# Designs tried in a protein design run: designed miniproteins, single chains, continued (2). Part 81

Each design is a single chain, and the fold is of that chain. pLDDT is the mean over its residues in the fold that is shown.

## One batch from the design tools (miniprotein)

Design m6979
Fold by ESMFold2-Fast:
Structure m6979 (fold): chain A 89 residues (1-89)
Amino acid sequence: MSLEQEIAASMALMGMSVAILAARREGNEELAERLEELRDQFVAAVAAGDLAAAAEVLEEAARLAEEAGDEETARLFRLNAERLRELAA
C-alpha cells in the first residue's frame, strides 16, 4: 500500500469511528452496530489490499447514514469511497 492509500484509508476509518460514536450518543444502537460491522469489513478489505472492496463498504455505510437522515455523513463516506476507488486504479 502506498503512503497516499494508507492516509486515505486511515481518514475513512476515522470517519467511520466518529459516525459510530455519534450514533451511540444519539441512542441509535442499531445504526452503531451496523456501522461497526461495516468498519470491520472495511479494515479486512484494506488489510487485503482491496481498496475497491473498501470503497464498496463505504458506499454501504453512506446508504445507512442516509437512511438514518444523516446526509452530511453520507456525503463524507461517498467522498472517501471515491478517493479510494481513484487510488485503487
Scores: mean pLDDT 87

Design m6980
Fold by ESMFold2-Fast:
Structure m6980 (fold): chain A 69 residues (1-69)
Amino acid sequence: DEIVEEAVRNLKEKGASEELIERAAKVLRELSKINPELAKRIAEYSKTASVKELEEITKKAEELVEKEK
C-alpha cells in the first residue's frame, strides 16, 4: 500500500494522466505480491523519473505480471 501510494503521489505531482496513474497503481499492487523488491525499486525510481519513463516502466511491469500468471 505505501509503495503504491508513493508512486501515485509522484505521478500526480508530475502531471501524469489518470489512466497512467490507475495502471501504475494496479500493476505495482500486483507486482508487490510477486516481486516486492522490484516494486519497491520502481516506487523509488518514481521520485526522479519523468512521466514518459514511468509510462514505459508501467508497460514493462504489466508484461512481467502477465508472464507470472
Scores: mean pLDDT 81

Design m6981
Fold by ESMFold2-Fast:
Structure m6981 (fold): chain A 59 residues (1-59)
Amino acid sequence: SRAEALAELERLAAEAPVPGTVAAAGMGVRELREHPDLSDAEAQAILDAVLAHGAAEGA
């Protein structure tokens, strides 16, 4: 859900081991807060993009 995606993005912004992932997650949190009209699917897509970025940086 949108709320779950926001919570995970906030966790990644606080706790992610890679600075690029922290920055991307912080941007995702701001996007979700500034655009309350974003759907659950759009919020999940933002989270998925941040997670994919983190996985690529960690590989």
Scores: mean pLDDT 76

Design m6982
Fold by ESMFold2-Fast:
Structure m6982 (fold): chain A 64 residues (1-64)
Amino acid sequence: DVARLLDLANSYQGKSDGYLLMARSFTAEGDDKLAEEYRAKADEYQQKSSDLLSTAVQKRQMLL
């Protein structure tokens, strides 16, 4: 279901944004290890969101 893929992509984008904010907070506190970890998590969820969005677009185009 394309709608479910879009909802999941939006959810993962939200998680990515949240992890980026946490990473910036840890950088400000001087916790470089946690900052790097949360940046990596943000990148992972950003990629998952993009992949799901791409899949949703591809599925919609195949119906044309």
Scores: mean pLDDT 83

Design m6983
Fold by ESMFold2-Fast:
Formats: structure tokens, C-alpha cells, sequence
Structure m6983 (fold): chain A 67 residues (1-67)
């Protein structure tokens, strides 16, 4: 399900930011409960999540935004 894959991807990217010393981005991403919240705060991170989910799930980027 797109929501569950989003949660998994959000956690993975946040852990990546933390490992690179980007603590503020990691904390902000962990606090965001939806793709819309991520996009409002950090469009670049939202773009990365959408691209990764599109590739992983085999659906268009537009389908993820509409979910």
C-alpha cells in the first residue's frame, strides 16, 4: 500500500540524513505524517520520496501524488 511504503521510505531517507549529519532535515521528515507535509516543508525531499516510490511500486509519479 502506498501509505505504508511512504512510511518506510520516509524512515529510510530520514535515517540517511541523520547518518550524514543533516539532523534538522531528519527531524523535520520524521515529524511529517504525509507526503503533502513533506512537500510543504522540503520539496526536494518530497521529490526524492516520490521518485523512489514510483520506481519501487512501478506506478507513475502522478499516481503517488494522487494517493
Amino acid sequence: EIREEFERMRRTIANGYEARGRLELAEQLRASESLAEVEAKDPATAEAIVTSLSAHLGVSRGAIYRA
Scores: mean pLDDT 74

Design m6984
Fold by ESMFold2-Fast:
Structure m6984 (fold): chain A 67 residues (1-67)
Amino acid sequence: MVDEIEAEFDKRLAEAEKILGRPLSPEEVRVMRRTAVDDYIARHGYNLTVEEKEALRAAVDERLAAE
């Protein structure tokens, strides 16, 4: 699950950089990563419990706090 979110995030990051013609700022990267998690939950949410959804968001928040 986390690996799928990271793969989608990498795709979105590359596409956004291509569209904008510049690298994203750290703040823009954080916003995009949160959006990728929310979109993953929206597409796969029926397969996930409330606890799993909260755990995914918490894991992303912890990674962002470490960076």
Scores: mean pLDDT 69

Design m6985
Fold by ESMFold2-Fast:
Structure m6985 (fold): chain A 91 residues (1-91)
Amino acid sequence: KEEILELLERARELVRAERLDEAAEVLRRVIELAEKAGNERVAAEARAALASVEALRTFRAQAPDDAAGIAYLRDGVVAVLEGLIRLVEKE
């Protein structure tokens, strides 16, 4: 539980810093740990968070000068990660 929370907090900070490749690697580790623990819900939500990071990476690559669009999507990914942190904390 504590390791997953630390990794999710790390992923949130990496997304805020737009270090999206590193955020994706951290989220893949969260998925692996959740699967090993048999926590299908946390694993599914972590996969959704990873998909949102990959979508942000794709958008930033296609529209690097769209600062407002990048910020909007980044804030959305951060909100997804904050929701996942709250989910794990309740377990």
Scores: mean pLDDT 85

Design m6986
Fold by ESMFold2-Fast:
Structure m6986 (fold): chain A 62 residues (1-62)
Amino acid sequence: GEAEEGFKKIKEGYETGDDKLAEEGGRKLAKVLGEDAASEAGYLIAQGKYEEAKKVVEEALK
């Protein structure tokens, strides 16, 4: 899904140092979840807290 693709791009962007990829993922995630939930999930992904970030995405999709 679009939220999954956004999450993946943010994760890959931070892992590879590709700021543009991380920004693209963040924009895609914000489009689906809204800016607040996308910012929280993005922050957690940047910290390597992937399970916590997934919970934010799942809660925002309810």
Scores: mean pLDDT 83

Design m6987
Fold by ESMFold2-Fast:
Structure m6987 (fold): chain A 66 residues (1-66)
Amino acid sequence: SRAEELAAELNALGPFLGATGKPRELSVEALRAALAQAKIPLSVETVLELMLKSAKGEDVPDAVVP
């Protein structure tokens, strides 16, 4: 639930910043599987929260506010 909400927030920002302009949906299941396979002791929620913070701190054009 929380991880899905964080992934939805990232997807709602539109195409990921720095990408070639191809918007890709974040898969909570894919992230969870990757973390488990790599034995990384971080939750999917923690990783998504860090990504969301980074995304909000980058590429925010001030002149786009209508």
Scores: mean pLDDT 61

Design m6988
Fold by ESMFold2-Fast:
Structure m6988 (fold): chain A 88 residues (1-88)
Amino acid sequence: MEEAQKLVEQGKEAFKKGNFEKAKEYFNKALSIDPNYSEALYNLGRAYDGLGNLEEAMEYYRKAFELGYKAAGIDISMLATLLGRPVD
């Protein structure tokens, strides 16, 4: 548990520095320890979103939301609008 949390913090630091590939590596390592770590899934989705990989971002946001990460619901709604039906 503590190891997964440390990996998420390292991933967030890499993300802040613009190292999205390194951030994904850390979040994936955290998920290898705890596959249901909703914060790691959400942050992995944000890393994909930052790279413009909106389909992958949507998949990870949905997984995080299904595990109770409520913040992902807003991101899902925004990406669904961008990918399928832009609103005026």
Scores: mean pLDDT 80

Design m6989
Fold by ESMFold2-Fast:
Structure m6989 (fold): chain A 95 residues (1-95)
Amino acid sequence: MEKEKLKEKAEELVKKAEEAEKNGDYLTAAMLYVEAAKYYLEAGDYEKAIEVAERAIELMEGIISSLPPDSELRKMAQEIKERAELIIEKAKEKL
């Protein structure tokens, strides 16, 4: 089934995100969680889409709170957070 392949791709991205997170690469981890959330959303796994998108937001909130307002890295973190929030909103509309 096509949805099963999307879920498998999402699970692979979550594993890569977890490794990046374990290594302290929170920006890469959050980007991978957002990609995984998109695949879960396409697969119709709305609960998982919300779960991994919320993890991306949590990681980005940490970066946003630890850096100066004019930081490029902080701007990137806010953009990733906003993408994750849009995925959560879309997933909740389907629940």
Scores: mean pLDDT 86

Design m6990
Fold by ESMFold2-Fast:
Structure m6990 (fold): chain A 85 residues (1-85)
Amino acid sequence: MKVTPESIEKFKEAVKKAEEEFEKNREELVERAKKILKELDPNLSEEEIEKRAEVIAYTATKLRAIGDLIQEEIAKEKAKKAALA
């Protein structure tokens, strides 16, 4: 994928939607991350768990949105190649 104005716009929209989804579902996403962190490392303090959970939830939400965008572009490229063959 070459960086074009259209691909940059799609990337910005995906990131914006991920940030809106995170803000809308912040409590649920952070609680899920806290539960996972407590199971993986029970020696973490509550303050450390809260800080890490928020960062993990935010990062995971953004990466998921970007991953979905990449998968959609791969699917579109496959469809275009099939149509030309």
Scores: mean pLDDT 75

Design m6991
Fold by ESMFold2-Fast:
Structure m6991 (fold): chain A 83 residues (1-83)
Amino acid sequence: SLEEAEKLYEEGKEYFKKGKYEEAIKKYLEALGLLQSQKEMTEEHIKLMAKIYKGLGEVYKKLGKEKLAEKAYELAKLLDPNL
């Protein structure tokens, strides 16, 4: 559900704040997988996916994975240009 994906996204953000980057990635990817498996792709689903890609970009940048960070940021902007 959207609510479950939002919870996973928030958990990912908390891991990121604590410097637990691998755990943050795991939660973000889990949230993306849940959203991508949804039957309904509402604007709320797309905006949350954009936020998750931005979060992934921030984590990849912290890990020195520059190309992965760049791709994640590009996907975030594609999904929500106002993010």
Scores: mean pLDDT 86

Design m6992
Fold by ESMFold2-Fast:
Structure m6992 (fold): chain A 81 residues (1-81)
Amino acid sequence: MLSVEEAIEKAEEYLEKAEEALKEGKYEEAAKYAKKAKEYAMEAIKKGTGEKLLRAIGLAIRAIGLEFEAALKGGAELVLK
């Protein structure tokens, strides 16, 4: 499995992709990327300690928020179209 550092890096990569997809109105893609970011952040939480653990928790919270926002906006788009 990935190291804590690699898991954090992957979480950040997918979080950035989720933010970009959300900005482009690609809500399905944003939700998928946010879910991936959450999964990597959770992996880092399981292995991390100290500052790395806190960083991983922060990434997980951000990913959950983006996943929720993408789902809400995607749902609204389906209803409004």
Scores: mean pLDDT 80

Design m6993
Fold by ESMFold2-Fast:
Structure m6993 (fold): chain A 83 residues (1-83)
Amino acid sequence: GGSEAVRLAHEAAELAEQGKTEEALELLREAARLIRESVKNGDLDGVLRRSLRYMVLQAIEFAKKQGDEEVLKAAEEALSELS
């Protein structure tokens, strides 16, 4: 659910800081997929939705910096569903 997506996004940030960029991007892709599924299932409360929106915005900036168009697209779609 949404809590799992937040956990994966946090782990991805730690991997990115360690220079494990490819592993970080894979976890961000999985987090984006789980966000979309959680939105469809209606299992996001207001606090979790706001936290995910913040994390997705961070993921968008990260994907732009890394030039990963697939992660960028997934993150932008997740942001659209969180608004």
Scores: mean pLDDT 71

Design m6994
Fold by ESMFold2-Fast:
Structure m6994 (fold): chain A 81 residues (1-81)
Amino acid sequence: SAAAEAEAAARAAAEAARAGAARAKAGRAAGDAVAYTAGALEAIGAAWHGALAGERARANGGSAEGGEAALAAAAEAGLRA
C-alpha cells in the first residue's frame, strides 16, 4: 500500500540520518571538517526525505514514526533541517 511504502521509506531515511549523525559526531570529535560536513549533509538530507515520507504515510493512514525518528537523529547531531 502507499502507506506501507511511505513507512518503509521513512524507516530507511531514519537509518541514513542516524548514520550521518554518527559520522558528523565522530568528525567533530576528531577535528575532521570533511567527515563532519559529509555526515551533516547526509543526516540533513535523510531527515528531509524522512519527514516527507512520514507525512505521506500519515496522509495514507500509516505511521509517521520513521519520519520523526529521522528528524530526531538530525536534531541529536545538532543538525536541525
Scores: mean pLDDT 80

Design m6995
Fold by ESMFold2-Fast:
Structure m6995 (fold): chain A 75 residues (1-75)
Amino acid sequence: SIVEKLLELYKKDPEKALNIIKTSLEARGYDKETIEKIIEAFKKNPEKVFSVLVQAERERKTPEEILKEIEKAMK
């Protein structure tokens, strides 16, 4: 899956993986502050944050709602 490929890329080339995530979120209309918070959370726990992000997007949540779900999961 795309999730597994991105997590494997993060293990091999963290900078490239983070740039892909940032560009993808920007293309989806996430604002800069929200993207920065998601990236910082991702650096702390990549697998958990990515899982929450994918699930929240599948539930059709807004960028702001997705950030709140990530923050809740990281607490």
Scores: mean pLDDT 80

Design m6997
Fold by ESMFold2-Fast:
Structure m6997 (fold): chain A 80 residues (1-80)
Amino acid sequence: MSEEEKRRLEAEILLSLGLMAYSIGDYETAIKMFEKAIETGVLEISARAYKYLAEIYKEMGDEEKAEEYEKKAKELEEKA
């Protein structure tokens, strides 16, 4: 497995873990996993992670952070 393939696999696993945590209402774990997915630098995965972070912060009542992450997600989706 190449370093690029390994990074992509790690990003996909982290995104999946974040989604599972989000689905059960564990926002703390979901945020942590999505942040780790973004740190991998895989643009398509990072865009998805930002989109879910925006949804979580919106549900938590932090509209300012939700808008910030929504903007980041859209920006990366246009580049991916």
Scores: mean pLDDT 84

Design m6998
Fold by ESMFold2-Fast:
Structure m6998 (fold): chain A 104 residues (1-104)
Amino acid sequence: SMVREELEKIVEEAEKELEERRKYLKETHKPSEAVAREIGFEFRLMYEIAERMVDLAIKYKEFETVVEFAKEKGILGFVELAALDRLAAGDERAKELVELIRKE
C-alpha cells in the first residue's frame, strides 16, 4: 500500500529526529533536565506524527491501514487524540477513524 509506505517514512523520519534530540539533550543538559525535555519533545513529536497519519487516513480513506499501523507502533492513543481534535474543529471525516479506534 502507498499509504503504508508513507506511514513508514513518517515514523522513520521521526525516529531519526528523536535520536538526534536525545543526543543533543544528553550533551547539553544535566540528566534530570535531559529526561524532562525528552519526554516533552517525544510527546509533541508523537502528536505531530499522529496528525500526519490522520491526514493520510482521510485523504486516501484508508482508516483500517492507519489504525493497524498506529497499533503496531504503540501510538494509537495519539492518533485518537489527533482525530478527536480534528472532529472538534469541525472535520466530520475524522469520525470514522475515531469509531474504528474505539472498537479496539
Scores: mean pLDDT 89

Design m6999
Fold by ESMFold2-Fast:
Structure m6999 (fold): chain A 66 residues (1-66)
Amino acid sequence: KTYKLTFTGSVTEQIGAILRLIGDPNVEVEPLDENTYKVTLSGSEEAQQAIIEQLKSLPSVEVEEL
């Protein structure tokens, strides 16, 4: 499943979140803009849901399903 992430917080929060995503072999991250990324999730449905729940828990991140 593919999502658009927009970061509205600090650069430190953005870097931390992106490093976590890049470290997952089932996650493909494509930069669209300085603070906007396209994220494609693969692997189990359970693992994909866990990643999305973590991203949605961040107050400075907007998550949109594409």
Scores: mean pLDDT 78

Design m7000
Fold by ESMFold2-Fast:
Structure m7000 (fold): chain A 81 residues (1-81)
Amino acid sequence: EKEKLLEEMEKLSKEISEIETKMYSSTDLKEIEKLYEEKKKKLIKLAELLAELDETTSKEEAVKAAEKAAEEEYKEVLESL
């Protein structure tokens, strides 16, 4: 069901945003690493759901894009410390 996938994506997006807020508020590298791993995991899941909606060419490509985005954001967070 399209609506179910959209609802799951919206929920994941909110959870990702909450984790991101915690990452930017933390100065503990270990805490940031844990939050990054949680965010990356949720971003990958979001990318998989997006691929199921036929929003991306392939599930593999969507996952790679999500991983790159997460890594770039992680670098930005570390630079902001």
Scores: mean pLDDT 76

Design m7001
Fold by ESMFold2-Fast:
Structure m7001 (fold): chain A 60 residues (1-60)
Amino acid sequence: DPHYQKGLEALNAFNYEEAAKHFQKVIEKNPNDKLALEELAYQLEVLGKDEEAKELLKKA
């Protein structure tokens, strides 16, 4: 998935908000992608959105 790769590129640049956007796009295509859900949850925690992160981890 091109959005998964762009998410990883954003992480390597420490652009956590951009990484979260790309991982959200991956989940829109595959809502049960465990790896993408875990990556997005981590980004949400970094951004202070802990409740949203917990909801995603329950789904993974």
Scores: mean pLDDT 78

Design m7002
Fold by ESMFold2-Fast:
Structure m7002 (fold): chain A 91 residues (1-91)
Amino acid sequence: GEPTVEEAKKLYEEGLKAFKEGNYEEAIEKFLQSIVLLESLKEKTEEIRKLLAEAYANLGEALEKLGRYDAAKEFYEKALEIDPEHEKAKK
């Protein structure tokens, strides 16, 4: 695959692992790194857009776990801008 997309996926997966382990600050860092790489791409394929929406939604959930509700809401809104049907971001 494209090197930037593969690195973004790896960072996203590392973020999910940190989240599952309760390391919410590390999860936030990894999700943000993934988002920065994906946003840098000129062409947003459906795969890239789906990964961006997932990364924003999971970033929102990690912020929620830390009690950062206003920041969490902003990132859920970003996920919905990309994918209006994203179930996690709608809730």
Scores: mean pLDDT 85

Design m7003
Fold by ESMFold2-Fast:
Structure m7003 (fold): chain A 64 residues (1-64)
Amino acid sequence: RQAALAQGLVDAARTMVEVEGWSVEDALRAVRDAARALVKAGKLSEEDAERAIREAERELERIA
């Protein structure tokens, strides 16, 4: 499901910052790149990708 992929992007961003020690900026760049790749592959809509990126931004702002 596209919702599972979107949630996976948010979870990945959190893991990059909390576990891998990435900066918020680098984690968000990686999530945006992954979202674009999923849209290009037809696995995620542009709307769902934008929503996932927005949720990742909000989640990372809480832990920054």
Scores: mean pLDDT 77

Design m7004
Fold by ESMFold2-Fast:
Structure m7004 (fold): chain A 76 residues (1-76)
Amino acid sequence: SRAEEIARLAERLAELAREVARLVKEAEETGDEELLRRAEEKAREAERLFEEARSLGEEAERAAFEAIAAAVEEVR
């Protein structure tokens, strides 16, 4: 179903957002530029999936945005 597809995209976006937030936090703590490079790579993957969510409509975009926001908040 559409709802299941939206849920799976939101879940994957939450995972990527959490990874990006953690890599950035670790980079700030360690000064490791390689962690920032990896964060940028994961952020690009997240941008692609977010555009996929946008293409599915407003409901999917909203779910994706909320999932990303919650995941980033969790790492802070």
Scores: mean pLDDT 84

Design m7005
Fold by ESMFold2-Fast:
Structure m7005 (fold): chain A 81 residues (1-81)
Amino acid sequence: MAAEQAALAPRVARLLAEGDPELLALLAELEREAERVRAEVEALVAAGREEEARALRERFLREALARIAATVEALEARAAA
């Protein structure tokens, strides 16, 4: 995951500098999803369910990274066409 984030970071930065509306919309959506996941993680931790809280956070990060990667790849493919 960390290595995948490092590989995507310069590509995301370039598209953000170009003001791509699709990437901006995705990041705004992921920010709202992160807020919901954070609330659920906090509730699980408060209930003593730390393993479930960790699994939920890890799943969200993996899914978010995959969505960002797919969007970046699609945008780059369209720009190359």
Scores: mean pLDDT 82

Design m7006
Fold by ESMFold2-Fast:
Structure m7006 (fold): chain A 86 residues (1-86)
Amino acid sequence: DLDKFKEALAELIIFRHEVLGVEPVPSREEALAYVENRLKSRGLEEVVEIARNTRRLLEEGIANGNDEEVTEIQREELELLDRALG
């Protein structure tokens, strides 16, 4: 479902801005526009592959993590990517 994919990636962008303290935090509409621009420039298959690689790196980071705060953040990012990818 392309709409679920776009929505989950938009939520991930917003979450990362909040976690890193990067202001201003984008609106849902702005985050969706970023995702749509990436899909237009790179294509769906490339964006999906990037998302899969990011998910794999998060899984590895969680498995090797010793900091509970960092691990909790990585688990939230992983949940959003799992929702995006199915």
Scores: mean pLDDT 84

Design m7007
Fold by ESMFold2-Fast:
Structure m7007 (fold): chain A 64 residues (1-64)
Amino acid sequence: VDEVEVAEALGIIAGTLTAKYGGDKLTPEQVEAEKQRLIDNLAPLGEEAVKAAEDAFDSVLASA
């Protein structure tokens, strides 16, 4: 399994959970904190994995 594909899937999951359970209750600062938490957790997998997760997270939130 490609580490980048796993990171992308985790980004989609994190973005979906943030959008669904945050909604209007999360401030922009809290959304950014959730994104940073995702990045920190995936940093050991490398920069490509982190970027894939960030792009997926941002895409889900932009589509919500």
Scores: mean pLDDT 75

Design m7008
Fold by ESMFold2-Fast:
Structure m7008 (fold): chain A 61 residues (1-61)
Amino acid sequence: VSKEELEREIEEALLLMKAGIARSQKDVELLLETAEEAERKGFPELAEYIRELAREVEAEL
């Protein structure tokens, strides 16, 4: 999987969450899994960004 594909999927998920469409524990879990995937692929900055966003979403649940 390419860096561009990961960034696109993350951005789409974040837009949906900000629109109030998908705010659940499952969404938080998906974000955390995506962050772990990004870290494994060698994108630690991206992974940290996603974890920060997952924390914000979870705080609003």
Scores: mean pLDDT 70

Design m7009
Fold by ESMFold2-Fast:
Structure m7009 (fold): chain A 63 residues (1-63)
Amino acid sequence: AKADALAAKARAAATPEQAALAREIADKLIGIGDRVDKYLAAKKAGDEEAAEKAEAEPAEKGS
């Protein structure tokens, strides 16, 4: 009860603009995590394809 009142006061001390900025930063961090996951998945698939091609064909095309 008293701890909840203190936490509510601390939140009220933050301006609405500061809360909006914190939300924007959180959204950007989520976007970065998604990009990292996509990159790791693409690299794993690319490594397997490159290894197979290197053994099967002398010509390489990576574009």
Scores: mean pLDDT 62

Design m7010
Fold by ESMFold2-Fast:
Structure m7010 (fold): chain A 72 residues (1-72)
Amino acid sequence: GKELHQRMLRAIGEILRAIGEIFDAELKLEKAKAAGDEKAIEEAEKEIKEAEERLKKAKEELKELEEEEKKA
């Protein structure tokens, strides 16, 4: 019982970290756009894409844990 709850909390923590990474990368993108730095824009867009992929995976893990709780 408690082990599943702890796994869910860890998955939620991973979601929150990924959200933070997205916002940090979006801030970098805004600064890069303001500076007209094409390379910094491209790097920030890549960071956003990578963080969004991490968020997607973390959300999928949480859904799997929620289904496991429902079956237990």
Scores: mean pLDDT 84

Design m7011
Fold by ESMFold2-Fast:
Structure m7011 (fold): chain A 70 residues (1-70)
Amino acid sequence: EEEAAKKALEAGIETAKQALADGASPERAINLAVFTAIKTGQELGASGKVSNEVAKEVREYAEKLAEELR
């Protein structure tokens, strides 16, 4: 449960960093990161509430990272 949330958050953040490094737009990087976090959380059995909280944190992180890289 806690491990599922942690792995989902880490996967989302890593996806955002990789997408931006590969030249993806900020919008694409954010969408990929959120999608990856939700998918990873669901596959690891995270609840809907936890999945929503992780998706929100991943989105906020990816938006901030994209702004820092401009």
Scores: mean pLDDT 78

Design m7012
Fold by ESMFold2-Fast:
Structure m7012 (fold): chain A 73 residues (1-73)
Amino acid sequence: SELNAQAQEKLARLKALAEELGITLSFAEGPILSARKGKEEIVERAKELGDLEKAKEAEELADEAIELVKKAS
């Protein structure tokens, strides 16, 4: 499952970005819902800090991960 491996890589990067901003992401709700929720929290925190580059990175990682998960299903 090459697509699953790619999705997990994007989700791992999203989780690392969240941790850098002091956010702990849980994947208990599944990869799609967790990526959407994580994206929302990271983007909000990054904008509060004035870090628009991290906000954009979170949006790209989450959207790519969601697309890969949907293609793998």
Scores: mean pLDDT 81

Design m7013
Fold by ESMFold2-Fast:
Structure m7013 (fold): chain A 74 residues (1-74)
Amino acid sequence: SKEIEEKIKEAQKVLDDPNATPEEKARAYIELGKIYYLQGDKEKAISYFEKALSLLPEDHPLYPIVKAFLEKVK
């Protein structure tokens, strides 16, 4: 539980950082998507994975991985 709370706080810090790159923010969204999926919050997981995809170019190695997560959550 503390481990998950710390990861959520770390991801939130990246999202709140105006100097964070789109890729860094996409990685933070991916982490949040994974956490909420494991907690059974499918709606939040889908939302965060979609936000990650919006920040990643289609040729980025993480793009097909995030699409696979979305398919698994649905």
Scores: mean pLDDT 86

Design m7014
Fold by ESMFold2-Fast:
Structure m7014 (fold): chain A 84 residues (1-84)
Amino acid sequence: GLVSHRLSAETRERLQTRLGLSEEEIDTLEALSRAEAEDPGEGARALLLEQGLTPEQAERILRALSSPAAEVAEVLREARAAAA
């Protein structure tokens, strides 16, 4: 099984401290990074949709996966807030 993740401890601390993200939101971003690595394009998109994001928001996040993790997490947080 794949046990690696793209988010370092430094990145997690930065997300919590500067963006106020919860541990659950950071875990979601980590899961997205892992899903993209396992099944590019399909797995990550399906995961985002299952978490309540719109198709447009899912595409935006997938396109931004190569960006700093903080940006992806911010978009994900806002998308979940809008869906609630």
Scores: mean pLDDT 59

Design m7015
Fold by ESMFold2-Fast:
Structure m7015 (fold): chain A 86 residues (1-86)
Amino acid sequence: MTAVLIAEGLNEEQKQRIRDTAKALAEAGYEVELEEKGDQVTLTVKNANVGAVLRLLGIATELSLEGFAMESFVDGDKITIFVKPK
């Protein structure tokens, strides 16, 4: 499956946490794409397994405890986790 985290309204510390997770996933052998646009970061993991999805959910959960809203949806073989301020 493909797993995507889209997070917006991030400060530099929050962006760095996502960068660090992207590096850890790539080092673990996952196919990872990271895109940054201002305060928005998109982390895509292709051929994701349960472990990769749990790592993305972990980041989203941490952000949700810091005043972000988290939404997730599944369409076929793709899970998207969207995180934005509120």
Scores: mean pLDDT 85

